# Designed miniproteins, single chains, part 44

Each design is a single chain, and the fold is of that chain. pLDDT is the mean over its residues in the fold that is shown.

## One batch from the design tools (miniprotein)

Design m1506
Fold by ESMFold2-Fast:
Structure m1506 (fold): chain A 83 residues (1-83)
Amino acid sequence: MSPEVKEYLKQLQEVKSIGELLQVMSRIPRELLPILFPAIIYKTYELEGDNSPVLWTLMAGAERFGLPKKISDRLKLGKELLS
């Protein structure tokens, strides 16, 4: 894993609100979004739970990044990235 990806994963781990999550996302280069997207999804789930409009919007975006189709698999991948 590149040093840049590790740094963004650390920033995502430290996020405590949706506002902070959006600030971190705004700094992520487009080429790194597919790699970091599961971590962003899992962090949103930790902050708002499974009935979040933000989580739904991110899940729709996940289809474009070739992530697993099952929500549970996406969350597991994100959790593993942030561990």
Scores: mean pLDDT 80

Design m1507
Fold by ESMFold2-Fast:
Structure m1507 (fold): chain A 61 residues (1-61)
Amino acid sequence: SALDELIQSLRDEKSEVAIEFLAKAAGEDPETLREALEAGDTETVRKIVEKAVASIKAANA
């Protein structure tokens, strides 16, 4: 899925711009997302990315 591709891209690249953008869209601290990525906490990463995607979709509706 597009969501799984986005999560995989974050894990592979760990782009600071992407981390900050997605965390902010989810209403989370970028440090929380960065730490989850570094720890391999797939559940926390998925929850934050899902919140971010939902927020972005709502803002563009």
Scores: mean pLDDT 80

Design m1508
Fold by ESMFold2-Fast:
Structure m1508 (fold): chain A 60 residues (1-60)
Amino acid sequence: VHEVLAVEKEVTYDEEKGLYTATTTVTTSAGTLRLEAQAPSEEEARKLADAGAELLTMLS
């Protein structure tokens, strides 16, 4: 339940909102978790998603 099997990261730009969406998908033995972060810059979105995924993994 606490084993992390895979981590996948991607970033997309949402033209309608003018925001970058960074998505981190964490696959664990208990299931799959998907975290999305949005920010006005790609760098901010990636950092926010990475920080959130790290916190989530530490709590697992």
Scores: mean pLDDT 76

Design m1509
Fold by ESMFold2-Fast:
Structure m1509 (fold): chain A 81 residues (1-81)
Amino acid sequence: MSPLELAEQAAARLYLVLSEEDPALAAEVNKRLRALLQEHPDDIEAFIAALREIARELEARGLTRAARVAHDEVERMEKAA
């Protein structure tokens, strides 16, 4: 699977989990991540950094399940790079 495909899967999976906890935040996070992929499709490192920052924001908000998914996707992408 390409790094871009992993990034698309990461965004989709995080959206699914976060939408169950906070639908409005899920839409905003998904828009932010997809805009980054659209504007900078070759900058997977920037996507990983953004996803890591989002994971920290989710932890700070007490959204533990969504934060765990974000961390798992960061780890998956880093191992594939």
Scores: mean pLDDT 83

Design m1510
Fold by ESMFold2-Fast:
Parts: structure tokens; sequence; C-alpha cells
Structure m1510 (fold): chain A 78 residues (1-78)
């Protein structure tokens, strides 16, 4: 999948435009990257991880957005 296709599929899955773009960039970077989950997407962090994995990436929750006031963080690997 191209970066643009990944971004579009994330948006279709209900991810915010800003986060979808950041996730698509991370998934096409060629190396692991940490991506911040803002409060807008905090309630769907597990869903986001599932969608990233379905699109061929790896993802793990480093900081759970539901448990932290400042939001969360996931590690994304291409």
Amino acid sequence: LSKEEIEDRLIEAGVSKELARALAEAMTSGKPRDVAITKEDAGQQEHIVTVVRKLGGEAEILENARSLEHGGRIRVTP
C-alpha cells in the first residue's frame, strides 16, 4: 500500500485526519516510530492498533490514552 492509501484507509476506519497522516508516515518510514495519540482518538487507541496491523504494519501501545490525561502513545513499525 502507498502512504496515501494507508492514510485514506485509516480515515475510513474513523481515525482523525492528523493522526492518520502521522500513522501513514510512520508505516512508510522504514524504521520504528513513536506516534502520539491525542484525546480526539484516545477512546479508539486499540482500534487504531488493529487497523495498523491489518494494513501490514506492527503497532504496540506504549502509553494508554484512556489512563493518561495528556493522551497516549503507540510504537509503529513498517
Scores: mean pLDDT 79

Design m1511
Fold by ESMFold2-Fast:
Order: structure tokens, then sequence, then C-alpha cells
Structure m1511 (fold): chain A 62 residues (1-62)
């Protein structure tokens, strides 16, 4: 569930549907919702979404 939401954030950021800043905010929200420590699957998905958001910021997505 959380891993799937993180994947959607990554896809939307990569597609330019959301800004890198918005992707980062959504990832923070999912991180807050995750059990601590997060399961490996969720952690990996969140890190991928974070990287996608950072990439979108660097590329100046419209």
Amino acid sequence: SLAEEARRIAEEAAAGKISGGEAGERVKRLWDQAPQPPPEEVEEALLEAQRAGARAVALGSA
C-alpha cells in the first residue's frame, strides 16, 4: 500500500504531473505514516520516489 503510493509519486514526478517539491512533501507524509522502522519494501519505494522528485527539481519539470 505505502510502497504503491510511493511508486505513484515517482511516476507522477517523472511524468511532470507534479513538481519535485510536491513529490518531496508527499514522500514526507508517507514516511510519517509508515511504521518505524519502515519495512524494507516501503523504505526502498520511498527512497525511489524521493530520487524521482529530486530529479524533477534538477530538470525543472513544467
Scores: mean pLDDT 75

Design m1512
Fold by ESMFold2-Fast:
Structure m1512 (fold): chain A 73 residues (1-73)
Amino acid sequence: SMLEVRATVILGAATALERVVEGDERLSEAQKEEVLAKLREARAIVEADPLDPEALERAEALVLEAEAAIRAA
């Protein structure tokens, strides 16, 4: 289903960004904690409610916020 594809994409993006953040020497420890917290929350939302479109929208927003924080560093 489209929701299953969407959930898979969000989980993949969150996992990829977690790896990027862990290896990014430009980010302070506080910045890493902030970004990783958003990515962990996004994963938790999708894992709990992978077929809830409102939950997926919240998870997508968290991933976008994490990307913005990485870019701003």
Scores: mean pLDDT 86

Design m1513
Fold by ESMFold2-Fast:
Structure m1513 (fold): chain A 65 residues (1-65)
Amino acid sequence: SHMEKLKEMIEYLKSLAKEFKEAIDKNPERRDELLEQFKAYIDELKSKYPELKEVFDEMKAELEK
């Protein structure tokens, strides 16, 4: 169902965000580049799943800390 796929996507995005944060921690010189790439990916997903906008916005804000 749609709701089940959304839950799977949220779990996938959490894993992806963790890997992305680890990549930034290991490559701080690439932080801005990596953040822009991740934000672009999240913005693309927001267009496909507008019901998850708040979740995506929170993820983007967390990565900027």
Scores: mean pLDDT 75

Design m1514
Fold by ESMFold2-Fast:
Structure m1514 (fold): chain A 58 residues (1-58)
Amino acid sequence: MDPRTLRLAAIIATGKASDEDLAELQAGRVTPEQRAAARALSDKLTIEEAKELLEKYS
């Protein structure tokens, strides 16, 4: 699984985005497919799982 997609899913689930994550989205480095996958994954994550992913990939 792509670490950026996992990190984005965790950010969506927790509602916390860093300036670096926003800059990467603005630069077009995240594809629409990766964004859709992250959103779908965030719907399946609990807040606890999302926090663990943020710690692991931040």
Scores: mean pLDDT 68

Design m1515
Fold by ESMFold2-Fast:
Order: structure tokens, then C-alpha cells, then sequence
Structure m1515 (fold): chain A 84 residues (1-84)
């Protein structure tokens, strides 16, 4: 999976579901390590923030419940598969 395919999946998720960088980071932290790192890097490039800042923001995110974070992670996985 290319970085550009990951960026397209993130752009669609942001456009359709109005997710924030911190909510994306919280969802990315639930992904397997190989996908987590790629999604965090792509999110950082799209939002103009460092990966370290995103990890802190995702861990501190309080707006979504745990089930809400899992729903975003599941939708992100579906979109990543669509752009593969």
C-alpha cells in the first residue's frame, strides 16, 4: 500500500465523517503496528503536524467514546482496503 493511497483514504474519511486529526490518531493507535505508523505519518503530512504531536493528541482525545474510536478505526480499515 502506497503513502498516496493511505492519504486518499484519510481524505475521504475526513470529507464524509468530519473526523479531526486527534480522532484519526486515536483510531490509528488501534490498528496493527505496520498500518498504525503509515496512517500516523500520512495524517501528520495532511494536517501539518508531527507524528509525536498526533500520538499525544490521540491518547488525550476525549470527544469520542471507546466504541466511537473503534467505529472510526473500522471505517478507516474499509477505506484503506478500497484504495488498495
Amino acid sequence: MTKEQIKEAIRELVKEYSVTADELAAAALLLPDDLRDKVLEATGELFGVSVDSLVRGGRRMRRLSPSGVRAVAEKLRELLEKYS
Scores: mean pLDDT 81

Design m1516
Fold by ESMFold2-Fast:
Structure m1516 (fold): chain A 90 residues (1-90)
Amino acid sequence: RREAVSRHLRELARAANEAVDSAPKEIGEKAREEVSRHITEAQEALDAGDFEAAVEHAKRAGDIAIKASKNPELQKRVREAVERVREAAA
């Protein structure tokens, strides 16, 4: 369970970074910082056994990346990555 959530958080970080890289530089830099913070908080929650908090931070990271990107295909990949984190945490 924890290992599966951790793997999917890494996949979410990759998808989110690809999404924010598609944004204008100023927007992308701020979004990347916020995504990184939420991914770190998700990992910390996971390490503490708080799966609900880990999922909540993963959702916030995804929402930030989706808002920054505006690219439908990258938004879809981020949404799918967030869903995989949620499913692994259930």
Scores: mean pLDDT 84

Design m1517
Fold by ESMFold2-Fast:
Structure m1517 (fold): chain A 71 residues (1-71)
Amino acid sequence: SREEFEKTLERILAGAKKAIEEGDLAALQRGLDDLGLSPEEKAAILAAFKAGDRAAAIAMLEAHVRRLKEE
């Protein structure tokens, strides 16, 4: 259902945010794959993460989850 889909996205988002906060690249990559993001979208988030810009990485991730909920 839509509600179950949104709950799944929020769970993945929470895990990916935690991975960014903890510096866990492998966990972040899994979360981005689970969201089904394009290679370009994943590359942008990973670039911000590797640059140490956690706020930008989280903001991009949240924007993608909002977009996925509208699809």
Scores: mean pLDDT 85

Design m1518
Fold by ESMFold2-Fast:
Structure m1518 (fold): chain A 83 residues (1-83)
Amino acid sequence: MSKVKELVKKLKELIAKLEALLPQMSPIMQRFAQSVIAQGQAVIAKFEKLLKEGKAPSDNDIKSAEMVAKSAESLIKVAEEQA
């Protein structure tokens, strides 16, 4: 369960950072970032509910969360590099 808690913490940090960078993004990039933020928030809510209930997320849920984290990391990097 530590891995799931770490993933939730990482997603929260990535989403907060992505939200802070939104004003610096192009309109197209902002739209994509908002989609990733919404997906990240949904995953966080689901995982926190499962953890509170003493349940484990499925392997597919974990893979989806990892893909959302990777997308957020990529957007943050591009925004910071102004590529």
Scores: mean pLDDT 82

Design m1519
Fold by ESMFold2-Fast:
Structure m1519 (fold): chain A 70 residues (1-70)
Amino acid sequence: MSVEEQVKELRERLEKEKDKLTPLQYNILKSDIDYVERLVQEGYDEEFVKEHIDRLKKLFDEVLAEVKAA
């Protein structure tokens, strides 16, 4: 899967899970997705961008786990 496809999947996941997130959690995840999207658009190394995407996926899972615990 390309980094562009992974960013699209993260945005689709954010919109799907939006109703489960607080405004603060939504804004943090959206900001991080926007940041990674800019790295792709600016032509950063694909492996570097993939590392950022993997970290963001872990953060997303952590945030959703916190929502379920609340």
Scores: mean pLDDT 81

Design m1520
Fold by ESMFold2-Fast:
Structure m1520 (fold): chain A 80 residues (1-80)
Amino acid sequence: SRSELIARFDEMNEEEQKEFIVEQAEELIERSPSLEALEQIKKEIEELYEKGLLTEEQYERLMKKIEEAKEKLAKEPDLP
């Protein structure tokens, strides 16, 4: 839940927060069922990067994963 995620995030140091964000974002991207969900994740990642909660390298990695996931969804007809 959001409240559990916020509580955990607030207990973390800066590096742990960045690592947690990357891990959660990668899981959400991988499990994302739709282009709309990927767009929402992308916006959240952009906000986190603007706030300095992601390194440039982490941001680029996550953006690339989103693009790959979008390409996969467009190519594979596994959405009912």
Scores: mean pLDDT 74

Design m1521
Fold by ESMFold2-Fast:
Structure m1521 (fold): chain A 73 residues (1-73)
Amino acid sequence: MSPEELELAGRMRRLSDEAFRLRRLNPSMSPLMDEALKLVNQAGQAIAEGNLDRARELLDEAEKLIEEAEKKG
């Protein structure tokens, strides 16, 4: 594994953990958190395909959804 792949894998784990936490705290956020988790899963596939740029874009999108959920409570 390259250092960049390890970095992206770390971001995936963090974002997944945050999405599950937010969904547990506020079940009304489930659709938004499910979308964030879908993006994280797609990023994992992009990493497996060697498309690290696409993986980063997908993780940035997931992070924005999680940040919006946190702002709403």
Scores: mean pLDDT 83

Design m1522
Fold by ESMFold2-Fast:
Structure m1522 (fold): chain A 62 residues (1-62)
Amino acid sequence: SKRARAARIAQELIDELKKEGKYTPFSAVALANAVYEAMEKGLSDEEAREIGLQAAKEADER
């Protein structure tokens, strides 16, 4: 399902943030929501990754 695929992509990106020392609960939530929305809109895995990482970066400003 699209949701299962989005969940895998979000988890992979969250693991990357943890590895880079950039993880926060706020960035993780923003990232996951952005990936789910991108996949629901029918965007590619690569576009969903880019949108998710951008959302995480913007969340870090809070």
Scores: mean pLDDT 82

Design m1523
Fold by ESMFold2-Fast:
Structure m1523 (fold): chain A 85 residues (1-85)
Amino acid sequence: MLTLEAVDYDEELEKEVKEKIEELEEEARELAEKEGVPVEEVLARLVYKELYGWEVEITVDPEKGEKSITVKTPDGKTLERSTKI
């Protein structure tokens, strides 16, 4: 029972993390386009401003065509996700 819930809990946590990053990414893109600065700079600023208790780092590797997102939760858990650009 607990093992099954733990698996489902991780999936829900990942979904919530995705939703938070998605919200911040959209806002960061709009501000980045408006200010003419890199999205990563604006995203970092928004993360500090919102203080959701989550530390979010986004790294873009243009040579590999990959985008890596690292999230640290308040509980000290780290979630990493890589997506193709």
Scores: mean pLDDT 62

Design m1524
Fold by ESMFold2-Fast:
Structure m1524 (fold): chain A 76 residues (1-76)
Amino acid sequence: MLDPEELAEALLKLINAGYTTEARLKALSLEELTDILKDEEMAKYLKELLSRHSLEEIISTLPEEHQKKLRELFAQ
């Protein structure tokens, strides 16, 4: 499993790139994720995770401080 802090950083990179909704994140291709994250392994892991889990479920696996920040940044 990838480090929860690396996963939190990956989600923050996606928010900074303008992907602030769950629907937009789930619509991203593996190629688009790789281009934003600059990490193919993280992109594959996150794509798989988003295919099986809600964004809230993913955020809930992170440290509490990252959970609060990410919930505020993701628009509905």
Scores: mean pLDDT 80

Design m1525
Fold by ESMFold2-Fast:
Structure m1525 (fold): chain A 94 residues (1-94)
Amino acid sequence: SDEEKVKEIEKLTKELIEKLKEEAARADRSRRTLLGVMVGELEELLKEIEKLSPKESIELYKKTFTALIQAADAFDLPEDIRELIRRILELAEE
């Protein structure tokens, strides 16, 4: 169901935020700033999702994570982070 899908995506998004924070702690200043922006965007996404229907939440997740995977690939983020983003996108598209 869409509700179960939204809950699983929320769980994976929270896991992704923690992984990005861990990566930021090990990163140089410029990369840390980039990762901090990504974390801030995902935290705001989770707040916005609380106000949306499950279907609207799924569409917003698709849009956000499509942009995020492009950025993650462009900045050569660790493969475990990129795989987690791809997993979220696959779940949102099913």
Scores: mean pLDDT 88

Design m1526
Fold by ESMFold2-Fast:
Structure m1526 (fold): chain A 98 residues (1-98)
Amino acid sequence: SELEKKLAEEVREELVKLLLEAAEKLEPIHPELAEALRLLAEYIREGREPSEEERERIREAFEAAKKNPEAVKILEEMKKKLAEYQAEVQARVEALLA
């Protein structure tokens, strides 16, 4: 369905936007995590899987970030925005199917 395709495109665009916003905030605080979020945004945009090496670098960046309270706050804000957006998408899907 064209509506399903448009929703998938909008979801990808919003996820990329949220990841890049978090990466920008993280750049001065935790550059490695900022880079990991930018890589994740590129994979989502391109619809491709990260390599095993890229996955390991991302994992290491997230583990290191757990030791930085400022980085944790930015990640929690990103999680909150993702949850709010998921709720919005669910409401929109229900409205389209009604």
Scores: mean pLDDT 81

Design m1527
Fold by ESMFold2-Fast:
Structure m1527 (fold): chain A 62 residues (1-62)
Amino acid sequence: SASAEEQARAAGARGDATGAGAAASISNFKTGGDPVEAGRRAGEAGARGDAEAAQRYALEGS
């Protein structure tokens, strides 16, 4: 199974804003970050097809 960070990257690569945001929110909830802000930023990155930014927000948060 893919990690939440890998899921955010894959969603971003295909332009899936909802998938990227959801994956980043899950990752940040687990690490004690801000899941709402991380999800919003990763979703925006995913909408533009920025896989690396989506993964970064999942890994590091906002």
Scores: mean pLDDT 79

Design m1528
Fold by ESMFold2-Fast:
Order: structure tokens, then sequence, then C-alpha cells
Structure m1528 (fold): chain A 70 residues (1-70)
């Protein structure tokens, strides 16, 4: 379902962000996931790269539901 897809996607994103912080030396200042609609989520991240560069990005992802008949 769309809800299951959102939860899986959010868990995946949290894992990626955690890996960036713990393994790649990035400092995460902000990580927010906001539901905009039934099929759209907004991901906002602010982080500092190992060289000290501050990066801020906001991206909208579309989550699709695939109805498969057995």
Amino acid sequence: SVDDAKESFEAMLRGIVKSMEERAGYKILKFEITQLSETEIEVEIEYVAPDGTKISEKKIYKISSDERAQ
C-alpha cells in the first residue's frame, strides 16, 4: 500500500542519513520528513560535509501504489 511504501521509504532514508553521519563523516544538522499529500513526501536535510561545506537540500518524492492482481 501507499502507507507501507511511505514507511519503508522513510526507514530507508533514515538509514542513509545515519550512515552519512556515522561512516562518511558528515554532520547532520537537520533531517525532516513531511507528508505533503497521500502520495508525496518532502525530505529536508541540512548537513556539513567533512571539508566544512554546509549543504541544505529539500526534495519532494512521489510514492506510488502498485495494485497487482494475483
Scores: mean pLDDT 75

Design m1529
Fold by ESMFold2-Fast:
Structure m1529 (fold): chain A 59 residues (1-59)
Amino acid sequence: MVATLVGEDGHVGRFTQHSDTTGSVTFLEDGSQTNAHILSDTTARYLTPDGKVVDGTLV
């Protein structure tokens, strides 16, 4: 699956699913990538490079 991820911190990225529980996010602002954990069909959680945990909505 490929979706748009909108983080609760306002960051937007392209989400790519790798398994039922894992994916990656490529942020549109700077092209950086991070790993994400799928929480539900509509939500994923990721860790920012500065160590913050952020929940995002998959649309």
Scores: mean pLDDT 79

Design m1530
Fold by ESMFold2-Fast:
Structure m1530 (fold): chain A 59 residues (1-59)
Amino acid sequence: SDAEGLRQLIADIEAGEPPLMAVIWNSTLLSDETVKELIDLITNGASADQIVAYIRSKL
């Protein structure tokens, strides 16, 4: 389960990290599929709040 990586990702984003950098730093705690989905959302213009909401929906 990606739950540990997803919780850390939320914490890093809420601490002020750009979402893309937070995903890169936590990539070893996340599945390749989850990393790809998050990068796709970020590159298509999702805000930090939208990324956090998406992650919370998967927990």
Scores: mean pLDDT 84

Design m1531
Fold by ESMFold2-Fast:
Order: structure tokens, then C-alpha cells, then sequence
Structure m1531 (fold): chain A 65 residues (1-65)
């Protein structure tokens, strides 16, 4: 992936992690991970790259909840 794609997915990941920290009880981990995968693909990431980033986000969210 390009540096710009990486910056965008990292920023989105950080925003989701911050949101989960503020209100963990209302957070849909499965739905959020799927939405993140779709977002990453929309930025031009490959299926494998998008799955890897979505799995990373899922694990981080699960660790916070």
C-alpha cells in the first residue's frame, strides 16, 4: 500500500480505538471491523491488506472491551 493509504487507515484505527475507550459498552466490534475492512478496500488496499488491518482493529477493540 502507499504511504497515504497507510496514514488514512492508521488514523481511522486510532479514531476507532479512542471511541471504544470513551464508550466501550455500546461498541459493536464485529460491525466495526467489517466497516473498517470495507473502508480499507475503498482506499485501494488489497483484500489481504484490508483483512490484516481489520483483524488488527478487531483485536485492539477486543483488548479494550
Amino acid sequence: MTPEQREKVEAAREALVEAARRDPSSFDIDGTAKAFEAYAKSLGLTDDEAKEWAERVRKELESLL
Scores: mean pLDDT 79

Design m1532
Fold by ESMFold2-Fast:
Structure m1532 (fold): chain A 93 residues (1-93)
Amino acid sequence: APEPLSEEEQKLFKKAIDYLYKLKKEGNTEAIERVKKVADEAIARGLSPEEQIELAKKYFEEGKYVEALGYVFAARLLNSDEENKERIKKLLE
């Protein structure tokens, strides 16, 4: 079973999902691909989920939503079971 999210992590994940749905509604495929690239690069850099969440908070405060979403989704991919990983991957389609 996946570890329960903290309230702060739940809030960040909801904010990330809400913004991702906005990008999907607008047909902004380029921004969605950039979110995926940021997530892949964060994982490749070997950042911990905790470091990724702190970076996501920083980028949300700076209005850099693409970078913020990439870090939120990277953290969730690292800290999720296979079922939740598939759900996240489906959200990024």
Scores: mean pLDDT 80

Design m1533
Fold by ESMFold2-Fast:
Structure m1533 (fold): chain A 72 residues (1-72)
Amino acid sequence: SVIEELEKEVEKYVNNNDYQKALEILEKYKEKLPEEVQEGIDKTIEAVKKGIENLESIENEVAKEKIEELKK
């Protein structure tokens, strides 16, 4: 099924820490899925976006730490 294909591809990218690719696949499959599963897809997209935000936050904190060391 389309849902099983989606789960397989999303899991592959998430396991590789490729949240951006996982998001791309979810958005692509959302257009192919019936209305009744859209809520589930939207929640999954939100979770993946949160994963991206968390990674960006960690990268920004590391950059800030290095800048602060240079100013000491």
Scores: mean pLDDT 70

Design m1534
Fold by ESMFold2-Fast:
Structure m1534 (fold): chain A 88 residues (1-88)
Amino acid sequence: SMKEQLLKEADELEERLRALRERAKAVLSPEQFAILEPYLERARNLIRQAREAAKQGDYDLAQQKLKEAQQLLDAAEALIDGVEAAKA
């Protein structure tokens, strides 16, 4: 069902967020991580809101929130990749 697909996408984004947070802690300085952390927290909140919307049957809202979370995680990953590449 659409609900099951959206909840699965939310689970995958939560796992991606966890992995990116751990990678950020390993790659970034404490000061760089402090700048990134609010964006990771926003992504976490968007994933939570998407789950709630999906459970309530608001699939359009759930998809919008997941897309916003994905965009934040894509930006975070690009920043981490850039810092890591500069150290090579």
Scores: mean pLDDT 89

Design m1535
Fold by ESMFold2-Fast:
Structure m1535 (fold): chain A 94 residues (1-94)
Amino acid sequence: SLEEQIAEIRRLTAELRRALLGRAPEAEVRALMDRLQAKIDALLRAHFSPAEYARVRAGIDAALAAARAETDPRARATLVGVMVHDVINAAREA
């Protein structure tokens, strides 16, 4: 369900935030970001039209690229948090 997918994305986002602030190895951070991206993609594919999927996916790809390029853990966590918030809001409007 949409609610279960949102809950899973929120749990994974909290895990990623904990890893970032806890100074986890970059390989672990990247693996969590990849898992988060996959869960978001699954949600978009299940609930969005092809046109809405393309639009929202482009924004997500840009936000994740910015988060991957950022070196400050707190700034990275903020960028991911904002992106996840925007995705959840878009999914609830779809």
Scores: mean pLDDT 86

Design m1536
Fold by ESMFold2-Fast:
Structure m1536 (fold): chain A 98 residues (1-98)
Amino acid sequence: MSKEEFIAEVKKRYEEVQKRADEGIKRANELADKTGSEEAKKLANQAIREYGIARAYYKKAVEFAETDPEQAERYLKKGDEHFKKAEEYLKKIEDLAS
């Protein structure tokens, strides 16, 4: 991948993750409210925290994409790890709501 393509991809990924995190947070809160359980509320808080951490790492990836692509790649991997954890917590809330 060229440096220009990498920078563009990192920025697109950050925009996508911001949108998906906002949607996931809204869904987690909605499901927790509908289930009314303390367990669902705890899982929603975990999902919100993990989405927040993922967004922070993707933001760092954008900051480093031009000057340090290797560091940006490390931040992308960390962001992916936390985004996956957030999605797993959201799935657990969905399972409680079913």
Scores: mean pLDDT 87

Design m1537
Fold by ESMFold2-Fast:
Structure m1537 (fold): chain A 94 residues (1-94)
Amino acid sequence: TPVVTVSAPSSVKAGTTLTASASVAPEQRSSVDVLSLSVLDENDNLVASGSGRDGSASVTVNNVEAGKTYTVTATAFVDGKIVSEASKTVKVVE
């Protein structure tokens, strides 16, 4: 069963771009139909999303504002089913 990993910083500077990515192990990439990536703010508003069909996905949030907290969630799908999910929290500082 594919296992997804989320890569995102624990903090990001205000006024810069937050970049996050998700991947599965190279040997599992052909087994994943789609990898989706969503970014929610602290009020559960969707601020960005991305997807990939090659076992990787990336997403960016431009001009992040100080004091915000984002939750980045990656979900791996096989045959329309969620097989793996991972999340990471990112704080906007300075």
Scores: mean pLDDT 80

Design m1538
Fold by ESMFold2-Fast:
Structure m1538 (fold): chain A 79 residues (1-79)
Amino acid sequence: SAAAIAELNALLQEIRDLVASQLDLSKPQTDEQVDAFVKANAEELLALLERMIALARELGLEEAVRQLEEEKRRIEELA
């Protein structure tokens, strides 16, 4: 639905804003910088990913669901 797509775009923007608030995206990021960011923001990132997974399932995006679940697992391991 248009509403689900709009919410997915809003969640993606929240992730972009969160990243931009803590990382200088004009420069390449190191693995250590990315890991530190993920650890510091794990609860927020996991909540956003859970909502994105739910929306992707509603939209029938099976491949996207699989990828988002893999990213969720990676964040959980870093936290």
Scores: mean pLDDT 81

Design m1539
Fold by ESMFold2-Fast:
Structure m1539 (fold): chain A 74 residues (1-74)
Amino acid sequence: MEEKVQELEKILERLSKIDPELARVLKAAFDAVQAGDLRTAIEHVGRAAELVRASENEETRKLGLKAIDLISEL
């Protein structure tokens, strides 16, 4: 669990520099999971998936999908 959290934090830090909106939404999903608010977490993950699909940046898509996967495993 803690190793997945560290990997997610690294991805969010990188995303904050290349796609700040996606990083913000993914962080909101992560914060919601940590608070036990699964409904809010699902809504933010859905929004993050939309932003990933809309992105033309390959690194943003790869990191965004990895972050969604890591959050879903928490």
Scores: mean pLDDT 84

Design m1540
Fold by ESMFold2-Fast:
Structure m1540 (fold): chain A 84 residues (1-84)
Amino acid sequence: MSEGEKLLKEAIEAAKKGDHAKAFEYAIKSIETYMKQGDYQGALDAGMEVMKTMESDPSEVKDPKRNMSRFVGVILRVIGELIE
C-alpha cells in the first residue's frame, strides 16, 4: 500500500462513478508518484487499470470518457519508452 496506490484507488472509484474529470486527475497524480519513485512498471500498471475501468464498453464507442482513456494510454506508452 503506497502513496501511488492510494491515488490509483481514488482514480478507479471516480471512474466507476462516472466522474471522469476526477478519475483523470487522480490517475495523473498516481502515475507521477510512481515515476518519482522510479517505479515505471507501477506507473504503467496504474494507467492500464484506470483505462480498463473507463473502457468497459465496446472499443468502437465514440465518447469523451473513451477519448480520455485513450489519452492516458498514449501518455503511458510514451513514458514507458522514455524510461529504462
Scores: mean pLDDT 65

Design m1541
Fold by ESMFold2-Fast:
Structure m1541 (fold): chain A 74 residues (1-74)
Amino acid sequence: SLFDELEELASTAPPELRAAVLGLVRALRANADNPEARAVLIGIAQHEIRRWGEEHGLEELTERIVAVLERLRA
């Protein structure tokens, strides 16, 4: 599943990014029946994760996470 793919990517990430991605997965699962809330959460997370990747030189990893999040939005 896309959630399994996110958890796999998170497992290769530093603790700060890993915690953020796993927290997001939990929030998305809690809002499984609310597409509007999920879209907002994904949008905020994509922005924050990209910014974190730029700040820490991990843009290749963060862009892979962002791509999976975009597929979860669809």
Scores: mean pLDDT 87

Design m1542
Fold by ESMFold2-Fast:
Structure m1542 (fold): chain A 67 residues (1-67)
Amino acid sequence: SMEDEIIKEALEKLEEAEREGARLAVEGRHQEAQDLVRRTREEAIKEVAKRLGISKEEAERLLKSHE
C-alpha cells in the first residue's frame, strides 16, 4: 500500500542516517552523528505525518511500531 511504502522509505532513511552516524562516531565526530540522526528522525516523522495526513505524534508512534 502507499502507507507501507511511505513508512518503508522513512525507515530506510533512518537506517542510512544511523549507518552514517556510526561512521561519524568512529571518526570522533560524536555531536555531528547525534545531530544527523536526530534531524533525520524529525524530518522523517514530519514527512510521514504530511504524506499520510496524520499528526506528528501518530506518525512517530507508527514509525516506532515498524522498528
Scores: mean pLDDT 86

